Designed miniproteins, single chains, continued (3). Designs and how they scored, part 27

Each design is a single chain, and the fold is of that chain. pLDDT is the mean over its residues in the fold that is shown.

## One batch from the design tools (miniprotein)

Design m8902
Fold by ESMFold2-Fast:
Structure m8902 (fold): chain A 114 residues (1-114)
Amino acid sequence: LKAVEEEVARADELIRQGKYEEAAEQYIRAVREAIKAGDYEGALEVVERAIKQAEELLRQGKYEGALIIAKAAKEMGMEVLKHAPKELILRAIGLILRAIGIEFDAELKLKEES
């Protein structure tokens, strides 16, 4: 899945540039391409990568970025869950819950800054 790898690499670079909404769009595209290929494990790996990026942004105090990427990870995880075979359902749910946790923490931090 060369296209998926290229989309993920593009998303990671966009995060480094602070272009979080564009990064989210690239991760979503990567997940959709993996799903089209029947690669649900690869799709979940993209979701987990986005979650790890959001966790790192949260640790850096980049709360807006963490929120944007976590929301995208949640959406992607739910999309994989619609298509996932039985063996991957719990993994998809676990990743969705992690994304929700990051989203909640980032929103609380942003509220304190406002």
Scores: mean pLDDT 87

Design m8903
Fold by ESMFold2-Fast:
Structure m8903 (fold): chain A 87 residues (1-87)
Amino acid sequence: MTRNEKAKAYLEKALEALKNGDREQAIQYVLKAFEETSPEYMQYYALIDVFLHKAPKSQVIKALEEGLKASDGESMLKPIIEGARKI
């Protein structure tokens, strides 16, 4: 399984967990997706963590759904990073 396939699988699990009301589990899966695709994910960790904990659930769901439409690892994480930058 490629790093991009692993990241996509983690984002799919995050979206499912979030829809089922398990926000903490969803956050853990998103962070795992970043670990797979970005060697420097720690630069974005604090911003992403704040976004995932404090943004409205609907905004987080939208960012994950837009990320899953992208097939490239960098493009997959961009909606989450852009959402975090607007906080």
Scores: mean pLDDT 75

Design m8904
Fold by ESMFold2-Fast:
Structure m8904 (fold): chain A 65 residues (1-65)
Amino acid sequence: SPWDQLNAARQATIDETNARRNQVVDQARAQGWSDIDINRAIDAVSQAVRAQRAPQIRALNAQAQ
């Protein structure tokens, strides 16, 4: 159903965001980054994933309504 596709796409966005956040945190901590810089990098990753997936999510949301 359109709702199942939308839910799957939302879950994939969460999963991708979490995977990329974990990689960035691990690398940044290994390099001695500050918590402020780590948080900024996390925000940038979340924003980038959302921006890349936004057109598909909007289209699926419109179909599900």
Scores: mean pLDDT 84

Design m8905
Fold by ESMFold2-Fast:
Structure m8905 (fold): chain A 66 residues (1-66)
Amino acid sequence: APLSDLERRVALLIAKRGKATPEEIAKELGVSQSTVRRALDRLVARGVIRREKEGDEYVYSLAAPP
């Protein structure tokens, strides 16, 4: 399977916003930040999104096209 339902929702939200933090995603989807971070880790591992640091916070965006 390509993505879980949560992973798909997270990826779609990032695509819609351009960039998002775990806090923003958790708020929008009504789930905990720990749940969101797990989905983000899976999406990064699959090359769907990338992670950038802003201070002590991570922001996520879609990965570059293949």
Scores: mean pLDDT 79

Design m8906
Fold by ESMFold2-Fast:
Structure m8906 (fold): chain A 56 residues (1-56)
Amino acid sequence: MIDRANFYYRIGQQYKQQGNYQQASRFYQRSGDLYRQAGQDQTSDRYFRISRQLSQ
């Protein structure tokens, strides 16, 4: 679970660096969902906030 969450987070970082905020937002959301499932609520909430900021 956490390994996949980290994988999606890294993909999100790459899209953000490329200026593709739409895709970055989606991958941060996916990572947040997986951290939530793993019980990492603080990390999940942080990634959902980043996702929302990027989709604005």
Scores: mean pLDDT 81

Design m8907
Fold by ESMFold2-Fast:
Order: structure tokens, then C-alpha cells, then sequence
Structure m8907 (fold): chain A 97 residues (1-97)
């Protein structure tokens, strides 16, 4: 689907932006009531320990942008697919750091 392909591209761009990854880790920590990371190294460790929640946040941000650009909603099945995709990319990013 066009929405899934656009969402994947957005997720890839967000993961390669270290400042965005740091902000996502801080946001996830806030939502979970945990201490926010204070550095990129701490943020990547936090993401490794909370990969599901970090992936969900990435997909949520991608969904908002897809809605803004294409005026389309992601289906539940497409959202689940994108969460698994984001988890894979986050694990690869953490391993390479």
C-alpha cells in the first residue's frame, strides 16, 4: 500500500536522525514513568530495553505524517506490520552503535 511505503520511509528517516531517536526515547520514558535518558548512548540503551514501545511511538509519528500527506488512515494490520518493521530497524541501529 502507498500508505505503508510512505510510513516505512518516514520510520527510516526518523531512526537515522539521532536527535529524533533521543527525543523518542525521552518521550517513551515519560509515558512509562521512567527516568529520561540524558545522552544518546543512554537513549539507545533505553530503546534496546523498550524496543516495542519505541517502535509504537515511531509508527504513531509516521501515521500522523501519512494522514497529513495522503489523507489516509493506516489499518490495524498495516500498523502491526509497521511496528514489526520499526522493531527490526531499531535493533539494527542499536547493534551498529
Amino acid sequence: SESVELAKKIIEELIEDEEMLFLIAQLVAYKLGEKPPESLEEALKFIDENVEEAAEELVYLAELEVKGILHKELSEKEREELIEYAKKLLKEKVEKY
Scores: mean pLDDT 87

Design m8908
Fold by ESMFold2-Fast:
Structure m8908 (fold): chain A 75 residues (1-75)
Amino acid sequence: MDAELAELARNDPEKLLAVVADDPKRVAHIRIQLLAREGRLTEEELREALRILGYSEEQIEEAIEALRKYLEELA
């Protein structure tokens, strides 16, 4: 989860710190991708990240509904 982003920072800390400081939206995007890949993306994490990316509450709710449908199909 968050430990994998820390591992990426460990490989090239100067470059990753510059990217993180310059663009928090990019960090949020990478975090969503990693959590989704691991099957650990929660509604709370998705809401928080989409809010950082500048999406509206309506767009966030639509994304949460899409996630719920996806998880229901996998069950």
Scores: mean pLDDT 63

Design m8909
Fold by ESMFold2-Fast:
Structure m8909 (fold): chain A 78 residues (1-78)
Amino acid sequence: LSEEEKQEVLALTERLRDETIAWASTLPSPEARELLQRSADLVVQAVRAKLQGDTERAQELLERARELAEEGLRIAEA
């Protein structure tokens, strides 16, 4: 990927994070909001790590993000 493509991917990921946080803020459960917001932040960190060539770190962060998102969605749907 070119540096411009890396910046576009990161910017898109950050916008998706902001949209996720905005949506999560409408949920009645504070715990669900916190988990989903943390998950969104970890996705941005994972993408950043991947773009820097740290594939192992990116995979760890994505796994953590997935766990938090699944728990947050479970609480939000209850």
Scores: mean pLDDT 85

Design m8910
Fold by ESMFold2-Fast:
Structure m8910 (fold): chain A 95 residues (1-95)
Amino acid sequence: SELSQTASELGRLLAEEGFSPEQMNDIAVRLMSISNEPDEEVREKKLKELIEKYGLSPETQELMKRFVDLGSTASSSERGQAVTAFLTAHRETLA
């Protein structure tokens, strides 16, 4: 899945940037919430708040926007798999 591949890349990049497992769990919950938001303006606002909260790099911002875009049209099952891929890639990068 392109969503799961994007999630894995994002998880790896955030691990390289030094994000903790606790921060990753918060980011995952927020990304799921944003991807499930039907209002485009509310999605953009919440995504901007997430980016500002964690001071995300431009590269991470681009992947995160791609994740939200892909996630907004994905099934609930595909989003769940993507979150698993995201957290797994982070964990494996730190090992």
Scores: mean pLDDT 83

Design m8911
Fold by ESMFold2-Fast:
Structure m8911 (fold): chain A 80 residues (1-80)
Amino acid sequence: SLTDRVLAYLSKPENQSKLFLYDKDKDGYLSLEEFRELIIDEKLTSEELSDEEIRKIVNEIQRAFGLKVDGRIDYRALLA
């Protein structure tokens, strides 16, 4: 599934380092919009994604990596 592909992508240190490029305001978090940009730019899917689908993927990432469930990705905690 797309969720499995995204989780596999984020489990690799090489890809985790790319997350800094999508944090435009340098606050240490990726918003849903910034995360959507990452999925599109890295071509993790050719399907058009709804906000609900992006939110579902973000939630699964937060669960898988033990991150705070607040609708954003704390990629600094992900890298640690």
Scores: mean pLDDT 76

Design m8912
Fold by ESMFold2-Fast:
Structure m8912 (fold): chain A 93 residues (1-93)
Amino acid sequence: MELEERLRRLIREAPLDGEALLRLAREILAELGEEAELPDPETMARWAVGNLLLELAHELGLSSEKMRELHELLQTDLERALEEVRRYEEELA
């Protein structure tokens, strides 16, 4: 999704906490207009973080067990999922 891709780029450019990420997702959705088929900000944020975690985990060669843990983390604690994104990005740098 183009909106999700924009949010992923912003996450990579600056460290964001969960509250800042949700505010940013809401701002992006508001800028693009409200339509019934647009995802809610929380869903958009989880898609962006989830896709980043998948990309980073693939590059780092993470196990399927670790991928399952990251998926569960994304559903239960967005802030910790964002911390994992930052950690993996630093590992790849």
Scores: mean pLDDT 71

Design m8913
Fold by ESMFold2-Fast:
Structure m8913 (fold): chain A 90 residues (1-90)
Amino acid sequence: SVEELAEETIKEIEKIRDELLKKMKEANVPESKIKELDELYDYIIEAIEKAMNSPVLSDEEKEELIKEAKEQVKEIEKLTLEEIKKWKEE
């Protein structure tokens, strides 16, 4: 179901977020950059939650939004790993 897909996706995002937050701290990434990147995950999770709580959106529309959210998470993960690499070299 779309509800199960949303719950699974949010759990996956939270797991990625926690792992990357730990790695950023270990790499001594500046707190300001950690906050910026971490906030991107909050934005995506909130977007999924708002879509699921919408009385107007169809299940099909909710599913498409969740698929887009997964794509955005992969992009944020890539940016976060690039930032970690940058700061680990110092």
Scores: mean pLDDT 84

Design m8914
Fold by ESMFold2-Fast:
Structure m8914 (fold): chain A 70 residues (1-70)
Amino acid sequence: NVKVKLLPGKEAKPNMLLEIYSNGVNVGNCQVESVNGDEAECKVYTSVELKPEEVYEVRSDGEIVGKIIL
């Protein structure tokens, strides 16, 4: 699981599917398990390893909603 820091004014809900992007390329998805304030706990579904030195955006229907905290 990873944490997603939601951008101001953006929301996520349990069971919502978010798309993970690195440098404008979709690298996988995550499903929201829980939300606490502006952080979402997500279960990751990806064929690539997420690296702490990379910046990952999460999107819903093409709109950026947050970033992964590693």
Scores: mean pLDDT 80

Design m8915
Fold by ESMFold2-Fast:
Structure m8915 (fold): chain A 100 residues (1-100)
Amino acid sequence: MSEEERKAEYDKIFDVLDTDKDGTLSGEELVRFLQLLGVPIPEKLSDKQFISWLKSYGISEEEAKKLIPEIDPNKDGTITREEFYKLLSWLEEKTAALDA
């Protein structure tokens, strides 16, 4: 799969979630996306709960903690399209590394 194809798929997902059409995702929109993936996440998503969700995908706590500052470096509660790409790319890479 090419980088172009992967980016196009991420763009489709982002556009569906971006109800404000301002180029960012709120925590609520991210929670909806995660629920669509079949993850039972409470509406109040804390850093601990987000780490626990990532661990359900076989990702270590230490790796999840490293990713959080990259996803939301401004700590403003919104996720940009670029940060969303980083999250999805990282998840795909980690799930592929599980070989299961």
Scores: mean pLDDT 62

Design m8916
Fold by ESMFold2-Fast:
Structure m8916 (fold): chain A 96 residues (1-96)
Amino acid sequence: DMKKKMLEILKKAEEEVRAALEEALARGDLGSEERYRELLEFNELVFKAMEAYIEGDEEAFKEYHKKLAEMLGKTGPLEDFKEAIQEIIDDIMKAA
């Protein structure tokens, strides 16, 4: 199943991002633990949006778009967000 394979690759990519953020925090590159938590939450929401997109869960996808918009002050229209998420998914799959 292609969807299952894609979700497994995304989980690995999310773990790599979490590890990189923890290392950056330990090196003092993030400036604060609050900034680390904000970046961690942002990245978790992006990965959850990618999972919802792959699974076709439109309700969950819209909710993650809304949460990301709130964190960033505004992310733009849903269709632009779909295109951005698809591009990130394609890049992750090509790198795997």
Scores: mean pLDDT 82

Design m8917
Fold by ESMFold2-Fast:
Structure m8917 (fold): chain A 55 residues (1-55)
Amino acid sequence: DRERIGEAATRVVQDHADRHGGDGPSMDELIDAVAREAGVPRGVVRRLFLNPPPA
């Protein structure tokens, strides 16, 4: 789940930057988009954003 969420988050952020002029989505909007993309609950995505994965 963590790896899928990380990949989905990267894709969502990059896609938003490309289409929306680089401001990026709000935290809530990002969590919703990543949760939908990765197919996991919002709570799981939010928890991961509070603890960023190692490089």
Scores: mean pLDDT 69

Design m8918
Fold by ESMFold2-Fast:
Structure m8918 (fold): chain A 65 residues (1-65)
Amino acid sequence: DKIPPLVEQLNSPDKEVAFEAAIQLGKLSLPEADEPFVEAIRNSPYLNEEEKLELAELYILNRKE
């Protein structure tokens, strides 16, 4: 329900929007978000490898809460 719009935001050309989406997806703490999150980042035309790692870290750290 909430996952698809946030996953779409991960593919935003606006890096700040993508980072906020990663934080929000992480805070949901839903296992179902893991695969869509990884796929969206891996296939993003707007993110370089460093940015992909930063988004993954934000996602994991926020899930830890």
Scores: mean pLDDT 77

Design m8919
Fold by ESMFold2-Fast:
Structure m8919 (fold): chain A 65 residues (1-65)
Amino acid sequence: SLVDEAFARARASGDGPPPTREFWEELVERLEKEKAPKETLIQFLDAARVAGLDELAKRLEEMLK
């Protein structure tokens, strides 16, 4: 699924170039479009908050409603 692919890309970033803000924005849009499960949204919310991406964190919080 696109959610699994997006999550795998986020994890693989440890061995590749660091994820850009554009990458994170695309990721959040994919999660929203595919109606990702709450567990996945929470994991990405925590990751976005750690990365300091407050705008993306807010979008993920809205998806959890």
Scores: mean pLDDT 66

Design m8920
Fold by ESMFold2-Fast:
Structure m8920 (fold): chain A 97 residues (1-97)
Amino acid sequence: MSYKVNSLDEAIELSIEEIAKLYVEELSVDELYERIKRSLEAVIERLKASTPTPSERSTIRGLLRLVEKILELTDFPEEKKAEIRELMREVEALLNA
């Protein structure tokens, strides 16, 4: 891609979109589901164990944006999509606690 990036935030957003596309192209729906589920469950355990630092909060929010983009680009079964969104809501609730 040939585009001009003016800030780190713009670079991060573009990277999230590109990373999401790579995951969707490279992995099956079942592999995406398993990896996303494991990542979100690990984050939930970490957030229940201790208060996240500002940098950890930013990284976790980036993960939530990446997961949402993958869900937008992938035809997940509705049950699996609902489960992932429930885990995402739990992560967001713990981040805002």
Scores: mean pLDDT 77

Design m8921
Fold by ESMFold2-Fast:
Structure m8921 (fold): chain A 97 residues (1-97)
Amino acid sequence: MKLSQELIDKIVEKMNEIRKEDPTLSREEILKKVAEELGISYETVKKAYDEYSEPRIKEFVKYAYEKFGASYEDIALLTGVSVETVKKFLEEYEKEK
């Protein structure tokens, strides 16, 4: 079952608020605090964040590869995903076109 876009937006907005209050918190700690403040399970918050971040990362990967000719290693470093994930996103994009 897919999460609603409105729920994803609320989770992302709350994450930004928490990060501003304490920028030293890890991503995992921020997600847990979002879950507590919104009364939602940690698993749901993590899934919503993954659904939000994946298309954004894919968009950036495509842009960096097409416009800058960036290497897979450079894109992986900038996005925080593995080189294998970068390759997978680019292959999925090429297969769609």
Scores: mean pLDDT 75

Design m8922
Fold by ESMFold2-Fast:
Structure m8922 (fold): chain A 100 residues (1-100)
Amino acid sequence: SAQRERAVELIRQLSEAIENKDWERARELAEELLRESEELPVARLIAMAVLLMLGEEVSEEEIERTLKLLREKMKEAGLPEEEIEEVIKKVREDLEKLRK
């Protein structure tokens, strides 16, 4: 999809900005990625993780919405419920650690 192609390109540019230590550009790209990836949970998680690492605020509502979407996509992919809940728990814990 066009949204998926755009998200991949933004992730590529974001990775390049991080490697170059261009933190202002990384923030702008992460914010754009979050806006452009409403239905793409992994792309949203990457954007949120980068924003949190840069000291930006991400709402609990946005985090919970993204985790719900991730759970739904993993269920559609046929993953067992126990494995899904373990992944969701780990992702939540990792995001909380970045808020330091």
Scores: mean pLDDT 86

Design m8923
Fold by ESMFold2-Fast:
Structure m8923 (fold): chain A 79 residues (1-79)
Amino acid sequence: SPEELLKEAREKAEKLMDDAAVQMQTLSAQFNTEAAAHADDPERAAQLRAEGRDQVFELSRKTAEEVQKLIEEAKKKAE
């Protein structure tokens, strides 16, 4: 049914967002830990934190794009 297709797409989208959120937290923690290990080099620590932020941003952007495609495809099939 159209309702089932939309429900399945939403559940899959929610899982993608949840998985991405965990991965983003892990990436942030890893880069922050690495940066803290370079406390004697503030510039390197700052660079590592910036790299971590960039990777988190890119993952967020890609996840949003995948979620949008899933929902749009399900809407087309539900029509």
Scores: mean pLDDT 87

Design m8924
Fold by ESMFold2-Fast:
Structure m8924 (fold): chain A 88 residues (1-88)
Amino acid sequence: SEQKARELYNKAVLLAKKNYDKILNAVNSDSDLQQKLQQAADDPAALGDVYSWLQDQRDNLKAQGDDVKAEDYGIIAEILRLLNEALA
């Protein structure tokens, strides 16, 4: 429903605002992340694929002991998941 889509979009926006500095630092430090986010911005149909890539990156970072960076990538993944659900 349009109401459910709006609620999901608002959750994504609030999560992005809460974590602005973490997202900005992650994006500025990773050119591959920049490219993937640009892909999702240019084509909303790519949101699911970019979300899956972010989850794989998060899991790899966590396996390497980089829990802080893994958390930041997890936050970005959750934002894209909410946006993908809102656009479905």
Scores: mean pLDDT 87

Design m8925
Fold by ESMFold2-Fast:
Structure m8925 (fold): chain A 74 residues (1-74)
Amino acid sequence: SEKERKAIVYLTSASLHITAAWIEKERGRLDVMRENIKQAKELIDKALEYLPDDEDVRKQVEKLREEIKKIEKE
């Protein structure tokens, strides 16, 4: 469905921002890392607006949120 396609696009974009945050953390650019994490969180929220009760979307969101916690904790 179109809602599924939009949710996937937002989750894919969030994943790319998480990857960028890891790279910027390795470079010691903590402010740029935090901005990428902020963008990833906003994109996750947008994905959930399209499919709030979809189990597969929720599982992917939980995986992305755990990656964010790893970046922020380390």
Scores: mean pLDDT 86

Design m8926
Fold by ESMFold2-Fast:
Structure m8926 (fold): chain A 100 residues (1-100)
Amino acid sequence: SSEDEEVERLAREFVRHLLVALHHERQGRYDEALAHAEEAAEVARRLIELARKYKTPKHIKVLQGLVDFARDVAAQVTNPELRALVEAVVEEMERAIAEL
């Protein structure tokens, strides 16, 4: 469905932004890393809204997969501000999953 295509596209955008954030952080480009993590947070909020609206097993499973991925990213981050932002996104997604 179009809803499945949208959730898959947003999930790919979320993953891409966090991987780019990690890349920039490893290069010492903290402002660019934070900007990409903020973009990932915006994408996560769109995914949460779709999960709250449709409440399908696919939407829940995608959010759970992204929580696992973002926790792995947070564990690799050394910058405290970037880590706090990624951890906040994880908490928002976990709270949404618990409400579904």
Scores: mean pLDDT 90

Design m8927
Fold by ESMFold2-Fast:
Structure m8927 (fold): chain A 99 residues (1-99)
Amino acid sequence: MKELEELNEKMRQLLAVIEEAAKEAEELGEPDLAEKLRKLATEARKKHRAAAEAADAEEMQKVNEEAGKEVLKIADEAEKRGHPELAKKVKAEVEALGF
């Protein structure tokens, strides 16, 4: 019970980080980064839901880890585009979630 609840909570928190990062990217004039983040959130939610419906904790963990890794790649792209503060904030929030 607790393990599945913790994995669901971790994904919920990661999705909140992604949604805020997408909003900030759009406000910074980076609509393609915002689109990548929104697309990632949609795919992560879909895969996580499928694993959760199967009660597959191992798959849920894998989906969470893959989503966190992809968010970090997009944060690196934000830094390359001259937005190091956005990158730093996203990396700190993802690290706080244990990714």
Scores: mean pLDDT 85

Design m8928
Fold by ESMFold2-Fast:
Structure m8928 (fold): chain A 62 residues (1-62)
Amino acid sequence: STELQFQQMQAVVEISDQTVRRIEQIRREISDPAERRRRIDELGGESFEQLVKKINELKAKS
């Protein structure tokens, strides 16, 4: 449905915005390139899991 599609797009935008802000914070707080990369990679996994969970919740309520 169009409504579900818009809700899914909104979830992508919101989680992407949160992820960008957290990446910016990591870049400010962590000076070591290797540690910075590890933390960003970890954050990417966390954000993906959050998005999958949100999309599944939206589908279940449709």
Scores: mean pLDDT 83

Design m8929
Fold by ESMFold2-Fast:
Structure m8929 (fold): chain A 100 residues (1-100)
Amino acid sequence: MPPTAVQLALEGNWEAVRELTSSKDVKVRGAALIAIAGIRDPRFLPLLEEGTSSKDVEVRRAAVLALRHLKDPRADPLLAEVAATSTDPEVRALAEQGLA
């Protein structure tokens, strides 16, 4: 099996982590975003921001959950934007809960 996003990030293979977050497989993209959030490294914040703008609701949901898990104040403006602009009620609720 290919290495996990966590293993690739720990090895310093940033390009491979970026590739996983850009995968055509929605499940792979979502899993990569959640794994990145587990590391709690603010360097991944731009990749999480890109995920919140995805056309796939599962990827947007994963990105919002990852931003909430990151527990970094720099995530708060992104969570506020998602809460204000998302057309999906579940994604909006997750973002609002992250701001509470």
Scores: mean pLDDT 72

Design m8930
Fold by ESMFold2-Fast:
Structure m8930 (fold): chain A 77 residues (1-77)
Amino acid sequence: STRDAVFNQQKAMLDKYLGLSDNEIAARKEIVKLLDENPVLSDSQIKEIAEKYGLSVSTVRRIVEGRQKALERFEKA
């Protein structure tokens, strides 16, 4: 149907523009929860998240740093 075609097109555009897999979305949600409870994640926690979601350690570290910077800016604003 036309509605299904529009939905699929919007989903494809979001996936393309955000570059986010289901695994990366799940990893981001877990990182947010962990950072809400703890201000800093250890290298072992970063490695565990990377292994669990099939991401590189550098990708997980970038997500963590991006979230920490966003929280710091929000707290100072």
Scores: mean pLDDT 70

Design m8931
Fold by ESMFold2-Fast:
Structure m8931 (fold): chain A 55 residues (1-55)
Amino acid sequence: EKIEENLKLVEKAAEKLGLTPEQVYAFLGPDFSLTASKEEIIKAIKEKLGVEVEE
């Protein structure tokens, strides 16, 4: 369930950037974890990709 919600955050970032979710994962890097909290996922996307995603 938590992983699914975090996947949705990545998908929103992808849509904002005109990328695929797989490309967003590549930009976030191999240390990025979908098992992290939503807050940590949102922060990582904002810091690495420069876009804001909300639930």
Scores: mean pLDDT 74

Design m8932
Fold by ESMFold2-Fast:
Structure m8932 (fold): chain A 98 residues (1-98)
Amino acid sequence: SMEEEKLAREMAEEILREAERLGLDPSKPPEQILAELARIGGALETAEALAKGVDAYEELMKEKLKEAGAEELLPEVEREKRLLELALKILEELLKKK
C-alpha cells in the first residue's frame, strides 16, 4: 500500500507539472485535466474515455485487451485504475494548495 501511495503521488506530481507547463485550467476536475493532457498528446480515444471518468477508461482498456487476445493483462488494468484513482485524489489536494 505504501509503495502504491508513492507511485500515485509521483503520477499526480507529474500530471501537475505537465498541466502547469501547458497552462491548463487548475479549477477543472483532476480527470478533466488528465483528459486534456491525453488529448494534447494525441491519445484522442483515451482522452474521451478519461473525460467520462476512470471507469470509462478501465472499460476502454479492457476492451482493447480482449480484442488483442491479452485477457491475462486484465488484472494489471484494474491495478492501474486503482493507482490512477488515488493519483487523481492526490492531484485534487495539490491543486488546492496555495
Scores: mean pLDDT 84

Design m8933
Fold by ESMFold2-Fast:
Structure m8933 (fold): chain A 88 residues (1-88)
Amino acid sequence: GTATLTVAADGAATATGTFPAPVTGAILLQGTDELAGRGVGGGVGDASGNGTATGTLTAADSGTYRLVGVGADGSLSASAPVTATVPA
């Protein structure tokens, strides 16, 4: 899937993505691995495969992230990596 990550000046992060199957939720992971990393946010999914996760990042949390969609059957789908730069 694909994802977009937006970080506000206060560190509020919103990631949105699309997945090939319906999703019930989404998890924002910091790391380069597809399904592994530090969990920094979570949120909701829909029947069209859209997922949204929110969290809060500090200036030290700049780096690579992935959005992981969670299917109703427990399947996981990782987005392509996205880079976040948290404003100082």
Scores: mean pLDDT 77

Design m8934
Fold by ESMFold2-Fast:
Structure m8934 (fold): chain A 100 residues (1-100)
Amino acid sequence: MEEINKIINEAFSYILKLAEEGKTDELIKVLEKMKEIAQKLGRDNIAKILSELIDKVKRGEATLEEVKEALNKIYNEILSLPEDERKKFAEEMKKIIDEL
């Protein structure tokens, strides 16, 4: 099993739990970190999805179903990246989650 994909799966499970528990401030911190990584990697499509989700969550306009749909789209985009880029997301997401 790819250790990188396992870390990404565990990170997204935790992010989903933050959304389900209404931990909005912690959710935003993780999403903003993911956006920063996407921007540094030049993954403008991923950065755009994250930016739109963050703005909607900050406005209190995101339903749980819309958050889940956006997270699933981001998850699939990240899993389709080259291994070196997936590793960068895995490492940085794990770090920010461990600091929450």
Scores: mean pLDDT 85

Design m8935
Fold by ESMFold2-Fast:
Structure m8935 (fold): chain A 115 residues (1-115)
Amino acid sequence: MEEAKELLAAGKKAFEAGDLETAKEHYTQALALAIAAGDKKLAAEALTNLGLVYLAQGNLETAKRYFELALELDPEHKKARALLLFLQGKVEEARKLAEDDPEIAKLLEEAEKIL
């Protein structure tokens, strides 16, 4: 589990640097480890981060699918829910989830730039 968390951290660093391919590789490896360990919450985080990579690449349909998969594993995953609502055109509902979460607010602002 620590290895999966380290891979998520490395993936986030790559994503923030604009290295989407490295971010995707790290998130995919983190997802595989989380699934093998039965850690649904960590797997949902990895799936959500993979969705963000596809969103940054302009692949909205693939991003939506990853957020849907994250919610299947962890129905309470607030970040995945906010991003999925935004991509479904439910912008007001997505923004409400962001009111108490600056990280989600920032992600919705970045997503809006792609659309």
Scores: mean pLDDT 86

